# Designs tried in a protein design run: designed miniproteins, single chains. Part 38

Each design is a single chain, and the fold is of that chain. pLDDT is the mean over its residues in the fold that is shown.

## One batch from the design tools (miniprotein)

Design m1302
Fold by ESMFold2-Fast:
Structure m1302 (fold): chain A 93 residues (1-93)
Amino acid sequence: SKLEEIVAKVEEILEKLAELLGVESVDEGLVTDIALLLSLGKSNAEIGKILNLSQATVSRYRRAILEASGEKDFKPVLELLFSAMLYRAVSRV
C-alpha cells in the first residue's frame, strides 16, 4: 500500500531528525506544527513566539527537517506528515 510506504518514510524521517537533533525521539506533532508554519513563510522568531520555543531551537528544527527529509521545501514534508497522520487515524486497529 502506498499509504503504508508513506508511514514508513515518515518514521524514517523522524528517526533521522532525532539523530540530527541529538535526542532519543521527536514529537511528530511539534515537527508538523514547525513544518506548517515554515511552509506559510513564518520566520524562526515568529514560530518561536507561536510555539513557545527559542529562535535557536526553531532554527535547528528548520535545518534538521530539510536534511532528514532530503527536501528543499517544507510543503512536501508537510504533505507526507499529514498523509501519515491521516492514514494512522483511519487505519486504526
Scores: mean pLDDT 84

Design m1303
Fold by ESMFold2-Fast:
Structure m1303 (fold): chain A 86 residues (1-86)
Amino acid sequence: SLKKKLAGALTLLSNGVFSDSEPAIELGLKGIKDVYEKDKDLTLDLLVEYLSSLPPGVKKRVLEAIKKYLPQLAEDLESEMKRRGI
C-alpha cells in the first residue's frame, strides 16, 4: 500500500539523517517523492504526523533534506501545517 511505502521511506530518511548516510537519505526521499506524485494528501497527512513525532534536531535536518530535494513538497507541507495551526 502507499501508506506502507511512505512509512518505510520515512523510516529510511530519519535513519539516514540520524546516521549521516547520504544514500539512505536519497533513497528515503525518492520513496517519499513516488508517493507524493501519486497521492499528495496522503503524503502531507503522514508527513505532518511523522515530523511532529521527531526530536527537534532530527526534524530540522529532515525538513532541510525535503526542502533541498523536494521543494514543492516542502511548500505544500508548510502551507498544510499553517492551515492546521502548527
Scores: mean pLDDT 83

Design m1304
Fold by ESMFold2-Fast:
Structure m1304 (fold): chain A 108 residues (1-108)
Amino acid sequence: GDTPEQKEIYRLLVKNYKNLVLGEASEEELDEAINEKDFKKLVEKPNVKVTQVLAWGIAHNKLEVVHGLRFVYRLIGEDISKEFERAIKYAEEKGYEEQAKKARKLWV
C-alpha cells in the first residue's frame, strides 16, 4: 500500500539511513529501541543501529520499516542479513512471534 504513514516511514529511512550504523546491538539497545514510540525520534538518534530500527519495525508491526531498510541497503550494495536475523531472534524471544514470521516472509 501507499498510505501517508508508509510514505513518511520511507521518507525518514531515506533521510536518515547514513546516520544508521552497522554492528552488534546489545539486548539493552534493542529494549531501548523497541520501547520508543516515535519512529522519527528513533532514526534521528546518534549512532542508532540498523538492528535497532529493524527490531522496532518488527515489534510495532510496521513491516514498511523492514521493507524500506531492505530496499535502501540493497540500493547502496550493503548486506544487512546479519542485522535482520539478530532483530528477528530478539523479537521471537520477546514474544513477537507472529510479527517475526511476517518479517521473515517479507525478507526472502
Scores: mean pLDDT 86

Design m1305
Fold by ESMFold2-Fast:
Structure m1305 (fold): chain A 69 residues (1-69)
Amino acid sequence: SEFRKLVLLGVGYSIRGIGHLLDGDRKAASEDYRLSSKYYRKAAELDPSNKEEYLKLSEKYLKKAEELE
């Protein structure tokens, strides 16, 4: 499912972002959080039933990325 792939990419990039942040790489963490945000937003577009949840996750990771810049 394309939808499931997008959700898994959002999750994967958020975990990768946390990993980079723990390593002190704020720039790489910010880039990963922006990718996580993009994939959660795409998932929200494909699933109207859970749109609000995925939009909140997208916004959360976008803010985390911006705070690291």
Scores: mean pLDDT 88

Design m1306
Fold by ESMFold2-Fast:
Structure m1306 (fold): chain A 71 residues (1-71)
Amino acid sequence: MPITGVEILEAILNSTDKETFTREELIELLQTVMGLSPAAARTAAADILKAVGSEVVTKEQLQELIEKLSE
């Protein structure tokens, strides 16, 4: 089933107290927390990084994306 961006971002934030997430960390969390396949996790991680305009994403940027997508 398709996962919403908000569900992905909330799952990442709730799984760890890290301040910054790399692409590899996002891929791992998406697989372990959301149960995504490796291919789906890579796609979701790439989409998150594209949305923030960076190679890494901060906890604050994830919170801002949740707020923006929830509107």
Scores: mean pLDDT 74

Design m1307
Fold by ESMFold2-Fast:
Structure m1307 (fold): chain A 71 residues (1-71)
Amino acid sequence: SVEEELKRMLEGLKKLEEQLDSLSETALRVALHEVEEALEFAKENIEKAPELAKELIDLSERLREKIREKL
């Protein structure tokens, strides 16, 4: 379901946030791609799961900025 996929992405990005300072440049570029994909999926599913989608959008945008600052 959309809700289960959003929850999976949220859990993954929360774990990614904890590890950001230890990631190599190559790993940060991969992480940036994953964050961008999660952000797009969340934006497409706001009507289906508004609370989960908004939480994922907020987290994804925050992580995107942090990763871009490190690259």
Scores: mean pLDDT 87

Design m1308
Fold by ESMFold2-Fast:
Structure m1308 (fold): chain A 86 residues (1-86)
Amino acid sequence: SKEEVDALIEKKRKEIAELQADAPDDPEARKKILDLDIDIALAEMAIWLGKKLGQPELGYKAAKAILEGNRDKAVEILKEMDEKAK
């Protein structure tokens, strides 16, 4: 759902802020920050695409799959979103 996805993005943004504050130069922390940034960017792109294609609910479903690390499921949902766009 939209509310659930917004909460997941906020949680990941807080994790990034904490890692940046506590250990910005730690290689493991930097890798986690990068992974979180990529997930958020992809999720926000999926939300944007859903709105653009008139399928906002599928956009949020794809974003959730991305944020949960289910890349294959995210691709499946994005394909469904494209097919249902009118």
Scores: mean pLDDT 83

Design m1309
Fold by ESMFold2-Fast:
Structure m1309 (fold): chain A 69 residues (1-69)
Amino acid sequence: SIDDVQSQASQLAQQYNQIQQQIDQIRNDYDNGRISTDDATNQIDNLIQQRNQIQTQLSNLINQINSMR
């Protein structure tokens, strides 16, 4: 149903926001010298990959909604 798709989209949006907060925390830790450049880069790259997967899932949900007549 449309309600189920909206619930899934909301859940994905929350996951996206959580990843953004984690990226911001890593940047803050790097700026304060608490983490190495290599560790910061590797962790951020992993989080960007996760964010890209969420964007793909959101695009798939939008396509499903557009296919509903």
Scores: mean pLDDT 84

Design m1310
Fold by ESMFold2-Fast:
Structure m1310 (fold): chain A 85 residues (1-85)
Amino acid sequence: SMAQEKAEEVVKELEELLEEARKKAEELEKKEGKDMSKVLEKLEELKKFVEEMRKAVEEKDFDYILKNQQKLGEMYLEAKKLKEE
């Protein structure tokens, strides 16, 4: 299914973005002593959503994928913004 393949690709990209953002936040905390607790909490919330989307893709739950497409897009933009800060 094209919808499943596209969702899998977006989930994979989002997983990579969240990992890069987490690594950057941890480096800022270690090197600059910056309080990143709120950023790390937000990354953990995003990670939970991405894990639920990953499960839906693996289980071929198209209803869940389609219903959460907008939220997936919003989380992608949020993760990208966190990586750039």
Scores: mean pLDDT 76

Design m1311
Fold by ESMFold2-Fast:
Structure m1311 (fold): chain A 65 residues (1-65)
Amino acid sequence: MSIRLFRGALGVLERSRRLANDLRLLGAQSPSPEQRERLLAQADQVLADGDRQAQRLFDLGRQAA
């Protein structure tokens, strides 16, 4: 596996996790149930998108190795 693509995948996961945590924190602080639900849904989507992007980078690294 390419070390560069593996590092790229880890970077994507770390950034997605950080952004999702920020969105969850904002959701927890929101007085609006609708805004809170929206922010939590966005956090879950950010994690799912990050996981898919990281998996593609892992797959590319495996094929390039």
Scores: mean pLDDT 80

Design m1312
Fold by ESMFold2-Fast:
Structure m1312 (fold): chain A 78 residues (1-78)
Amino acid sequence: SAEAEELRKAIEIMKKGYSEHRAERDAKATLSPEERAKADQELLEEMIAAGLTVGRASLEAKRRGISLDELLKELEEG
C-alpha cells in the first residue's frame, strides 16, 4: 500500500541524522554555496516530514497496543 511504502521510507530516512545525510550527499557531488543552501533546506524539510510520519505512526501503534513494526506489517497486509 502507499501508506506502508511512505512509512518505510520515513523510517529509513530517520535511521540517519541530518549530518549523515548531508555528508553522503556531499561525498557524491561538489555543490556551489547556493546549491548547497537549497539542498540543505530540502533535506531539512524531508527530515521534518519523515519525523512527522514516524511520530504519527508511533502514536497510532501505541494507541492499538502494538509495535511500530507490527503496524507497518498490518498496513502492508491491509
Scores: mean pLDDT 83

Design m1313
Fold by ESMFold2-Fast:
Structure m1313 (fold): chain A 80 residues (1-80)
Amino acid sequence: FVEDYAKVAKYLLSLPEGTEITVDELAEKLGLSKATVKRALDHLVEGGIVEFDEETGKYIKKKLTPEQRKAIEAFIKEVE
């Protein structure tokens, strides 16, 4: 899971603030199961990196603090 989580997180860091993402789109784009992508996105919601829009069913990339960005980039590098 941690490798798949890092893959999702790395992709999200490449996207501009306000980008809307679906589980289906990410699963197809990254070659991961929908269940794995949803779990990763839910963890990223807890971390404040994305928010879930219940009205559209989409996840929206939030503006990251320098500390948030540094922490997640360090995690990705450690897993790779």
Scores: mean pLDDT 77

Design m1314
Fold by ESMFold2-Fast:
Structure m1314 (fold): chain A 58 residues (1-58)
Amino acid sequence: MDLLKEKPKEIHVGGDGYYVTKVVEEAKKLGVKVTGFSYTLTDEQIEELEKLGFERTL
């Protein structure tokens, strides 16, 4: 198994809240840090993602 070619230590994501939420959930399973922004999510929804390790930027 050679997944080392596509192994980011951290990913930056931005856009639609649905997309950002899915990326954060998958990254949590893989142990990858996620930073990014979403203008679609409420502040409370972003706080829930931050509890999962998401770091809000912009």
Scores: mean pLDDT 71

Design m1315
Fold by ESMFold2-Fast:
Structure m1315 (fold): chain A 82 residues (1-82)
Amino acid sequence: AREAAEGAREAARAAAKEGDGIGASAAGISAAGAYASEKYGGGGEDAALSGRAAAEAARRGGARRGEEEGRRGAELGREAAE
């Protein structure tokens, strides 16, 4: 789960280096979703599903929708940690 979030972060950095702002944003949002899923629901499979959903939302709706979904995931993770 944490490893999935780290992988998404690494992908975001790689995309940013190539000048792919949208790809970098999507990968970063995937990392946030994976983190939130791990904190809220637990396992690596849940984290992977959350990350995938966030990335898909970013691609379909653009960066704005991806950001919204990533924020929601982060909020759930924060509340679960409290």
Scores: mean pLDDT 52

Design m1316
Fold by ESMFold2-Fast:
Structure m1316 (fold): chain A 75 residues (1-75)
Amino acid sequence: SAAERERLRKEAIELLKKTYESQLEALKRRGANQSLIDAVEEKIKELDRALAGEEPLSPDLQAEVDRIEAAMRKK
């Protein structure tokens, strides 16, 4: 159903956000340069805006979400 697809999409976006948040923590622990940290923070902000229904995802993030959603649907 449309409602089920929307639920799975939100779950996939939330899972991707958690993955990037973990990556951000790892980058900070390793003392990565600020530009790499900023790039990951921007991806997290984009995912937050999508979850709020404010903006569509960029094609690259949409592809990552679609991959996660497809994997979740197979379980």
Scores: mean pLDDT 83

Design m1317
Fold by ESMFold2-Fast:
Structure m1317 (fold): chain A 64 residues (1-64)
Amino acid sequence: MAAQQAAADAQNEAIGRTLLEMRERAVKEGRPLPAATFHVTVVTADGTTLSGDLVVEEGRLPPP
């Protein structure tokens, strides 16, 4: 794979794992899911590179 494609795949995998870990930890500990911003790079089938920031906000703060 081209270096850019491999880097994009690694980023997407890391983002997915991080989101799953955050969700699992929040559920287990009853803590809020933190807001997160990820810089995402995507290489399309025709070799076009797309990049941008993805803001993820999930879950709700537990009541005090």
Scores: mean pLDDT 62

Design m1318
Fold by ESMFold2-Fast:
Structure m1318 (fold): chain A 66 residues (1-66)
Amino acid sequence: MKELLERAKKVAKEATEKLFKNSPKEEQQKKIEEAEKTVEGLVKKAEENGLVEDFEKTVEENEKLL
């Protein structure tokens, strides 16, 4: 569980940094924090609905794209 959350946060951070590379540092940091918070919510919903395996596959697919 903790490993999946950390992996998902890393993917969200790297993707957000790439999207906002040319933005001011304050805006980049805010967007990274928002993305990480969104991912925490998605992990919790996956746990509540028994969709953890599907969520892990989505994280793995996104890791391959980075």
Scores: mean pLDDT 78

Design m1319
Fold by ESMFold2-Fast:
Structure m1319 (fold): chain A 83 residues (1-83)
Amino acid sequence: DKALEALKAWAKKVGDYVSSVLPEKAEEAQKTMDTLIEAADNLLKANEDEKYHKYAPEYAKKAKEAMEKLTELEKEADEKKKK
């Protein structure tokens, strides 16, 4: 749905931003971004295909954990950019 597509776009934007501002955390940022995008894609698939519906809670949990981690990395990048 539109919200999951927006989440994927946000993840890529933040992952790229963190990688540019914190090169030492670029690998972690890219892995976290990839994890969030994969979880969002799996949630989109679960919404469209009933056979994956039972896995939606697991995908949602992974998306939430990756989103929280990426948000922490974004905050670190913002702090460095202001110094």
Scores: mean pLDDT 81

Design m1320
Fold by ESMFold2-Fast:
Structure m1320 (fold): chain A 61 residues (1-61)
Amino acid sequence: DEIDLAVIELHMAVMLVLGESLTDIARDLIERLGVPVEDVVRAMRRLGFSEAEIREALAAL
C-alpha cells in the first residue's frame, strides 16, 4: 500500500536524521520489523538514493 510505503519512508528519514547508516536502517526494517526487502528498496528510491547506494547498503546485511 502507498500508505505503508510512506510510513517506511518517514521511519527511514527520521533514522537518517538521527545519524543511523542506510545499512543499519535497512537491517532494522527487514530483521526487526519484518518489512519486505522490495518495500525497503522502493522507499530508498523514493527518498532519492541511487541504485548503487541501495545495492551497497543491502550488500552489507
Scores: mean pLDDT 83

Design m1321
Fold by ESMFold2-Fast:
Structure m1321 (fold): chain A 74 residues (1-74)
Amino acid sequence: MQARLEAMSAAAEATSPDLDAIIDFLQSILPGLSRETIRKALLGESEEARERLIEALAELLGVDVETLRKEMAS
């Protein structure tokens, strides 16, 4: 099963085109956040980065953080 672990590691390093496009888009509308913070938030690597992204999006959209968490989870 080493090939499966290698595939997971390669998938984590080779960000999908969709993920990279989302990171570019989010940074363009949220210039206060770095690409690294957005990437960590989207990949679930950092709870702090995820909270910062959700808070910034909530302010941009004029909604509360709780509402945005629900929308992102659905």
Scores: mean pLDDT 69

Design m1322
Fold by ESMFold2-Fast:
Structure m1322 (fold): chain A 62 residues (1-62)
Amino acid sequence: STTEAFDKFVEALVAKDYDAAIAEALKLPEGQARQLLEELLGYMEKNGRLDLAEKVRAALAE
């Protein structure tokens, strides 16, 4: 469900499991998924995590 996916997204972020966070965000409605992934992309770029930024960009392109 949308609520379960959001809860798992937050849990994955707390655990620093960004692959799981991206996967759970993609289960959300398109608008919510896009906003969360854009915020995550900004965070990754700001922190120099270019490897993770590329994964988030790939997810946004889907």
Scores: mean pLDDT 81

Design m1323
Fold by ESMFold2-Fast:
Structure m1323 (fold): chain A 84 residues (1-84)
Amino acid sequence: SAERERIRALREEALAEHAEAGIAEIEKKAKEAGIELEDTPEVKFELRMVAAAPALAERLEAAGLDVETAERILTEELEAERAK
């Protein structure tokens, strides 16, 4: 439980600090590559997670968390969010 709560807190922190700037960069690169991104809440959520992923990975390692377990928990939470 404590590990899951810590992972969730680090994810929220990374999203708050990095997601919007990272999404803008991904959208720019997609346009340059001729890729049209879907304007859906699901795609926006995925872009937000991807944009924050490098910062989240760094924070997980710095916290001494098992990255494999953290990735599994984050995947489960992402799938739960997609199902809404």
Scores: mean pLDDT 72

Design m1324
Fold by ESMFold2-Fast:
Structure m1324 (fold): chain A 110 residues (1-110)
Amino acid sequence: SLSLTESGGGEVKEGGSATLTTKATGDFLSFPVFWFLQKPGEPPVLVGFINPATGDVFIAPEYEGRVTLSYDAANKTAYLHVSNAEKEDSGTYYGAIDGVFGEGIELTVY
């Protein structure tokens, strides 16, 4: 079975950068890694996904140019990197693989 351990995020100033990580135990390579952002009182929104099996990557239009997705297959770790951070990027981020969601990573842009 798959489990996810999440880390990173924290507090950054507008225009700063942050990295959020989701590390898998179990099968990492057979499924796309999805990233969602949830703000208090709002439904989760899709930020993007990366597929280790194909190398395909999708970033939602709102985040293009500011968010980069990558992975390290050997370490079974997916990365979401935010550059030129905006206050709207604040919230809880979740990595998801094969229907399994991580516990969440908080990012605060001030």
Scores: mean pLDDT 86

Design m1325
Fold by ESMFold2-Fast:
Structure m1325 (fold): chain A 74 residues (1-74)
Amino acid sequence: AMIDLAAAFTEAYEVVERYYEAKEAGDKEAQEEEIKRLEEILARLKAEGDPSNPAMVAFIEELEEVIRRLREEL
């Protein structure tokens, strides 16, 4: 079954919000857990997404960049 892009987008942004809450609290373990959740969303998009959908391709590229940036901040 094809992944619901709108649901995945909402889930990813909620995870990013929780990452910044953890960062403000100084909780590095929680920050790492939220990055792991983003990586799991990215893996699902790559496995189940439609590669011909430009919105899905753009979302994958955005998530890869976000994950890279957050890992650099740890």
Scores: mean pLDDT 82

Design m1326
Fold by ESMFold2-Fast:
Structure m1326 (fold): chain A 60 residues (1-60)
Amino acid sequence: MEEVEELRKKAENAEKAIQTLRDLAEQGPPEVQDAYRRGIELAEKLHEEYRKKAEELESK
């Protein structure tokens, strides 16, 4: 299903964003690490939402 594939791609993009933010959190200055952690949490929630929606559509 086209919608499932698009949601999977969005989930993959969110996963890549999470990885980038994790790398930045490890390498970045301490002063901005809070912002990176918040970004990671938000990206993880988006990734989970896209994943669940894709699974719901695939199961129907």
Scores: mean pLDDT 78

Design m1327
Fold by ESMFold2-Fast:
Structure m1327 (fold): chain A 87 residues (1-87)
Amino acid sequence: MSESEIMKELAEYAKSHTNEEGEILIPEEVGKEVAEKFGLEPTTNLAELMRQFTEKALKEHNGDEVKVMEERLKFHRTLVEVLKEKS
């Protein structure tokens, strides 16, 4: 899946799954599986899951922003793949 396809899938998901507070919610099973794959705490709040991922990636790569960006792309790809699998 291309970066463009990943971003399109995430944008379409966000558009239909944002609550009144502006939070993007994911299914519990998706949050759990993605959290397990990246060693994070399970959550249904996408922003919180992304925050945990970024914090861990920055720590593991000693603040190397380029490596964090590469890992973030892998995170987004995995998230989209799990969302599609559970649909």
Scores: mean pLDDT 79

Design m1328
Fold by ESMFold2-Fast:
Structure m1328 (fold): chain A 85 residues (1-85)
Amino acid sequence: HMLSEEEAKRYAETLMKMLDNLTPEQKEAVLARLAERDPELAAVLQKIYNAKSLEDAVKILSQLTKEQAERLLRAFEDEAVRAIL
């Protein structure tokens, strides 16, 4: 099942808020580690890093299934915690 626009917005807001708490070096570390773990999700995360607005991030996430979006959020959270340690 593909994400609804409202679900994609919720996931985008959560991801962007977590990104605001990371330094540029931590963002690169997260992306590199995710690329080793799941290159497909890393490609999506790279597009989100390049997004200039919340609306752009929502558009990117709306191309994912709900399961893919949940996997991305969880994987990003796991690697973000590692980067902060």
Scores: mean pLDDT 81

Design m1329
Fold by ESMFold2-Fast:
Structure m1329 (fold): chain A 86 residues (1-86)
Amino acid sequence: SVKEVVDEIFRLIEENADKPIDEVLAQVEALLKKHGIPFTDEMRDLVRALHALVRLLKETTDPEAKANLQAAIDIVRKELEKVLEK
Protein backbone atom coordinates (compact mmCIF):
# COMPACT_ATOMS: atom_id res chain seq x y z
CA SER A 1 0.00 0.00 0.00
CA VAL A 2 1.01 3.67 -0.34
CA LYS A 3 1.14 3.96 3.46
CA GLU A 4 3.58 1.01 3.68
CA VAL A 5 5.82 2.68 1.05
CA VAL A 6 5.80 5.97 3.03
CA ASP A 7 6.60 4.01 6.24
CA GLU A 8 9.56 2.37 4.42
CA ILE A 9 10.76 5.78 3.11
CA PHE A 10 10.52 7.24 6.63
CA ARG A 11 12.52 4.31 8.08
CA LEU A 12 15.24 4.94 5.45
CA ILE A 13 15.33 8.64 6.42
CA GLU A 14 15.55 7.86 10.17
CA GLU A 15 18.34 5.28 9.61
CA ASN A 16 20.23 7.79 7.41
CA ALA A 17 19.51 11.06 9.28
CA ASP A 18 23.29 11.63 9.71
CA LYS A 19 23.96 11.15 5.97
CA PRO A 20 24.00 13.91 3.30
CA ILE A 21 20.60 14.53 1.69
CA ASP A 22 21.90 13.44 -1.77
CA GLU A 23 22.64 9.94 -0.39
CA VAL A 24 19.17 9.78 1.22
CA LEU A 25 17.50 10.89 -2.04
CA ALA A 26 19.44 8.20 -3.98
CA GLN A 27 18.30 5.49 -1.52
CA VAL A 28 14.65 6.64 -1.68
CA GLU A 29 14.78 6.69 -5.52
CA ALA A 30 16.13 3.08 -5.50
CA LEU A 31 13.34 2.04 -3.09
CA LEU A 32 10.62 3.66 -5.23
CA LYS A 33 12.10 2.05 -8.38
CA LYS A 34 11.59 -1.40 -6.75
CA HIS A 35 7.89 -0.49 -6.34
CA GLY A 36 7.66 0.84 -9.93
CA ILE A 37 7.05 4.40 -8.68
CA PRO A 38 8.69 7.37 -10.48
CA PHE A 39 10.56 9.74 -8.12
CA THR A 40 9.12 13.20 -8.89
CA ASP A 41 10.55 16.58 -7.84
CA GLU A 42 7.56 17.04 -5.48
CA MET A 43 8.46 13.73 -3.78
CA ARG A 44 12.12 14.86 -3.57
CA ASP A 45 11.08 18.10 -1.83
CA LEU A 46 8.96 16.16 0.71
CA VAL A 47 11.87 13.75 1.37
CA ARG A 48 14.19 16.77 1.91
CA ALA A 49 11.66 18.21 4.38
CA LEU A 50 11.38 14.88 6.28
CA HIS A 51 15.19 14.53 6.46
CA ALA A 52 15.56 18.08 7.85
CA LEU A 53 12.76 17.52 10.42
CA VAL A 54 14.18 14.14 11.57
CA ARG A 55 17.66 15.69 11.98
CA LEU A 56 16.18 18.59 14.01
CA LEU A 57 14.11 16.17 16.15
CA LYS A 58 17.27 14.18 17.05
CA GLU A 59 19.00 17.42 18.25
CA THR A 60 15.95 18.63 20.25
CA THR A 61 15.51 18.07 24.02
CA ASP A 62 12.54 20.41 24.70
CA PRO A 63 9.28 18.36 24.97
CA GLU A 64 7.08 21.04 23.32
CA ALA A 65 9.51 21.44 20.40
CA LYS A 66 9.67 17.61 20.01
CA ALA A 67 5.85 17.42 19.89
CA ASN A 68 5.71 20.21 17.26
CA LEU A 69 8.40 18.50 15.13
CA GLN A 70 6.58 15.14 15.36
CA ALA A 71 3.34 16.86 14.24
CA ALA A 72 5.20 18.43 11.28
CA ILE A 73 6.69 15.00 10.37
CA ASP A 74 3.18 13.46 10.45
CA ILE A 75 1.85 16.22 8.12
CA VAL A 76 4.71 15.74 5.60
CA ARG A 77 4.25 11.92 5.69
CA LYS A 78 0.53 12.38 4.85
CA GLU A 79 1.40 14.77 1.99
CA LEU A 80 3.86 12.18 0.64
CA GLU A 81 1.04 9.55 0.74
CA LYS A 82 -1.20 11.91 -1.31
CA VAL A 83 1.56 12.58 -3.88
CA LEU A 84 2.24 8.82 -4.23
CA GLU A 85 -1.52 8.23 -4.85
CA LYS A 86 -1.25 10.85 -7.68
Scores: mean pLDDT 89

Design m1330
Fold by ESMFold2-Fast:
Structure m1330 (fold): chain A 104 residues (1-104)
Amino acid sequence: SVELAIELLAQALGVPKSAVEDAIFAKKLSRAAKTVLRAVARSLGEYAEEFRAMSLETQQAFLGILALETAGKKVTDQSATAKAFKVSQSALSTALKFFKKVFP
């Protein structure tokens, strides 16, 4: 489930579940949500700047993919996954290509 995936990502990042939810779903980021995105960017090493250069929606799609992978799930239906994380299919597609480049 998406809720469990978000909870597990929050535990992995050492942040409250609400901060991860805000980072994934908010149109205007809280301080806590910005801290989540900065922590994720730093964890990507050489890909950190490419991640930061992405649109907010694509960064949020990437967090959704990270949450699913942290829960041992894979994106098998891109359309359903985009709807679950409230992002466009284009943002999810871009985030998936980036995810596979970072974690081949």
Scores: mean pLDDT 88

Design m1331
Fold by ESMFold2-Fast:
Structure m1331 (fold): chain A 82 residues (1-82)
Amino acid sequence: DLVKEALEWAKIEKERIEETRKRNKTLTQAEKDRLNLADLLEEAAERGEKAVEELLKLIDEAQEAGLDPSEIVAKLEAWLAK
């Protein structure tokens, strides 16, 4: 179930980042970008399986194009706002 996998990944990622924040009391830009990706994936999961499929496809396309995580997040935020 793609929606369950997306939600589980987002949960694990947020937990990992929260542990890092508790330990270091700050987050790097890369950690903030990963947290934003987890939030976007949760929102896509709430919209349904097709939204998760489209989001993952956009991530794959952006990574193939060599975009950094911040650029990927911005692109996905723009997609979800439509």
Scores: mean pLDDT 77

Design m1332
Fold by ESMFold2-Fast:
Structure m1332 (fold): chain A 79 residues (1-79)
Amino acid sequence: ALTPSQRHFRVSLGKELRQVRQELGLTQQQAGEILGVSQQTVSRLESGKVAPSDETFSRIVRFLEEQGVQALKKAVDRV
């Protein structure tokens, strides 16, 4: 089972997921396809209603590491 501290950390990643997704211009459905989850699951993760499972957490971390650079590039390229 997740400790309260681990659960809070995973919930905070959902907010970072939303920020990066919006910077990339992705819909919740498209982010769900990348993460291998439903659009409704992405919505719940981004709103902090659920903590991701171990598998989903790993996929979110990989997405943020890989796509965070692309999100930053898109933000800079708007200037």
Scores: mean pLDDT 73

Design m1333
Fold by ESMFold2-Fast:
Structure m1333 (fold): chain A 83 residues (1-83)
Amino acid sequence: MSEILKLLDQAIDAARQGDLERATELGIEAAFKFMDQFPDVESITTGIGFILRLIGAYLDGDADALIRTLEDFRQYVINKANS
């Protein structure tokens, strides 16, 4: 769990610095680690959804959309860990 949150924090920082490629790479890595830790259909579907949102924002060059997606994912991970 802490490694997923660390990757997401690093991804958000990279996106804020304008490194959208690095932010997307780190966000996807966090999503795969999340799906490995929570291998239920709901969590896998949610993880895939975040990957698609990250790729879409990256292809659009939309740093704000990328940051929002990473922050949404970070909040989802926290909520999942505390339930």
Scores: mean pLDDT 87

Design m1334
Fold by ESMFold2-Fast:
Structure m1334 (fold): chain A 77 residues (1-77)
Amino acid sequence: SSSQLQSQYDQIIQQSVDVSLDLQNLRNTNPSVSQSLLDQGDDHVNQAIGIAVSGGSVQDGLNHINQGRMLLNQARS
């Protein structure tokens, strides 16, 4: 249903915001963190938001969030 699809886009946006905030916090609190990994994470969450806003593929949006989370975790390691 269109209601279910809208819920999926809202979830993508919410998860992208959460990852973006964690990336920004790490950028501000750890000067030795890889800026390249953080920038790649930001690119992936921005792509996920763009997909949700444009009504694109839910699976592609989730894949970009997952890549953003992997990059965030890699930057934390």
Scores: mean pLDDT 90

Design m1335
Fold by ESMFold2-Fast:
Structure m1335 (fold): chain A 119 residues (1-119)
Amino acid sequence: STRVGLRLDITVYDKDGNVLQQSSLYVEMEDGEIVAYENAEIYYDPTVHGGYEIDVSYTGAADNAAVADAEAAISAALAKETTVSITITTKDGKTYEVSLAGRSLGDALQEMQKAIAAA
């Protein structure tokens, strides 16, 4: 059996670089199917927060070729699972849900960045 995972660690900082918030999205796959996942939620206020960072990691991938294969397999499985998302709440109470379904991780992260920039 092939077991791979995706992890997104989101950190929100104050203006001095201190950590204010951490949230993680995790997707675990076995034999081409999602067996577990956890969604991420952040609050972003550009008047208080100094920025954010997203760290992307893959588990079960030993090299760059295996990472590419894992990314493709995760993307295909996510096309069937529309509930895997990152939720962004802004200071005005606006909520943005960025689904990972049916798109590349890069496209999902770009949508998240646009949502935060609109805050």
Scores: mean pLDDT 77

Design m1336
Fold by ESMFold2-Fast:
Structure m1336 (fold): chain A 82 residues (1-82)
Amino acid sequence: APEKKKYHHSGSNQLGDTTYSMEVDLEEEGGKLKIKITSTLTTPESTEKSTLDAELEGPVSKGPSGFPVFDGKVLSYKEESS
């Protein structure tokens, strides 16, 4: 079966009455990288949420640390905001 490598990062910061949060999901499989980024900005008056979904294709090379490097072609891109 193709090997899957997943990475997840989440963070939030609050400055006064404003909260910013971000979640990043990366999945590597078979020379493709799937990226999902969700960011949320909350103020007392509003909440704005943005989602970015992208898929990259290309040769996967690895540096000495084993981290994948993509010289990639964008296969799909979707951005939504509310």
Scores: mean pLDDT 67

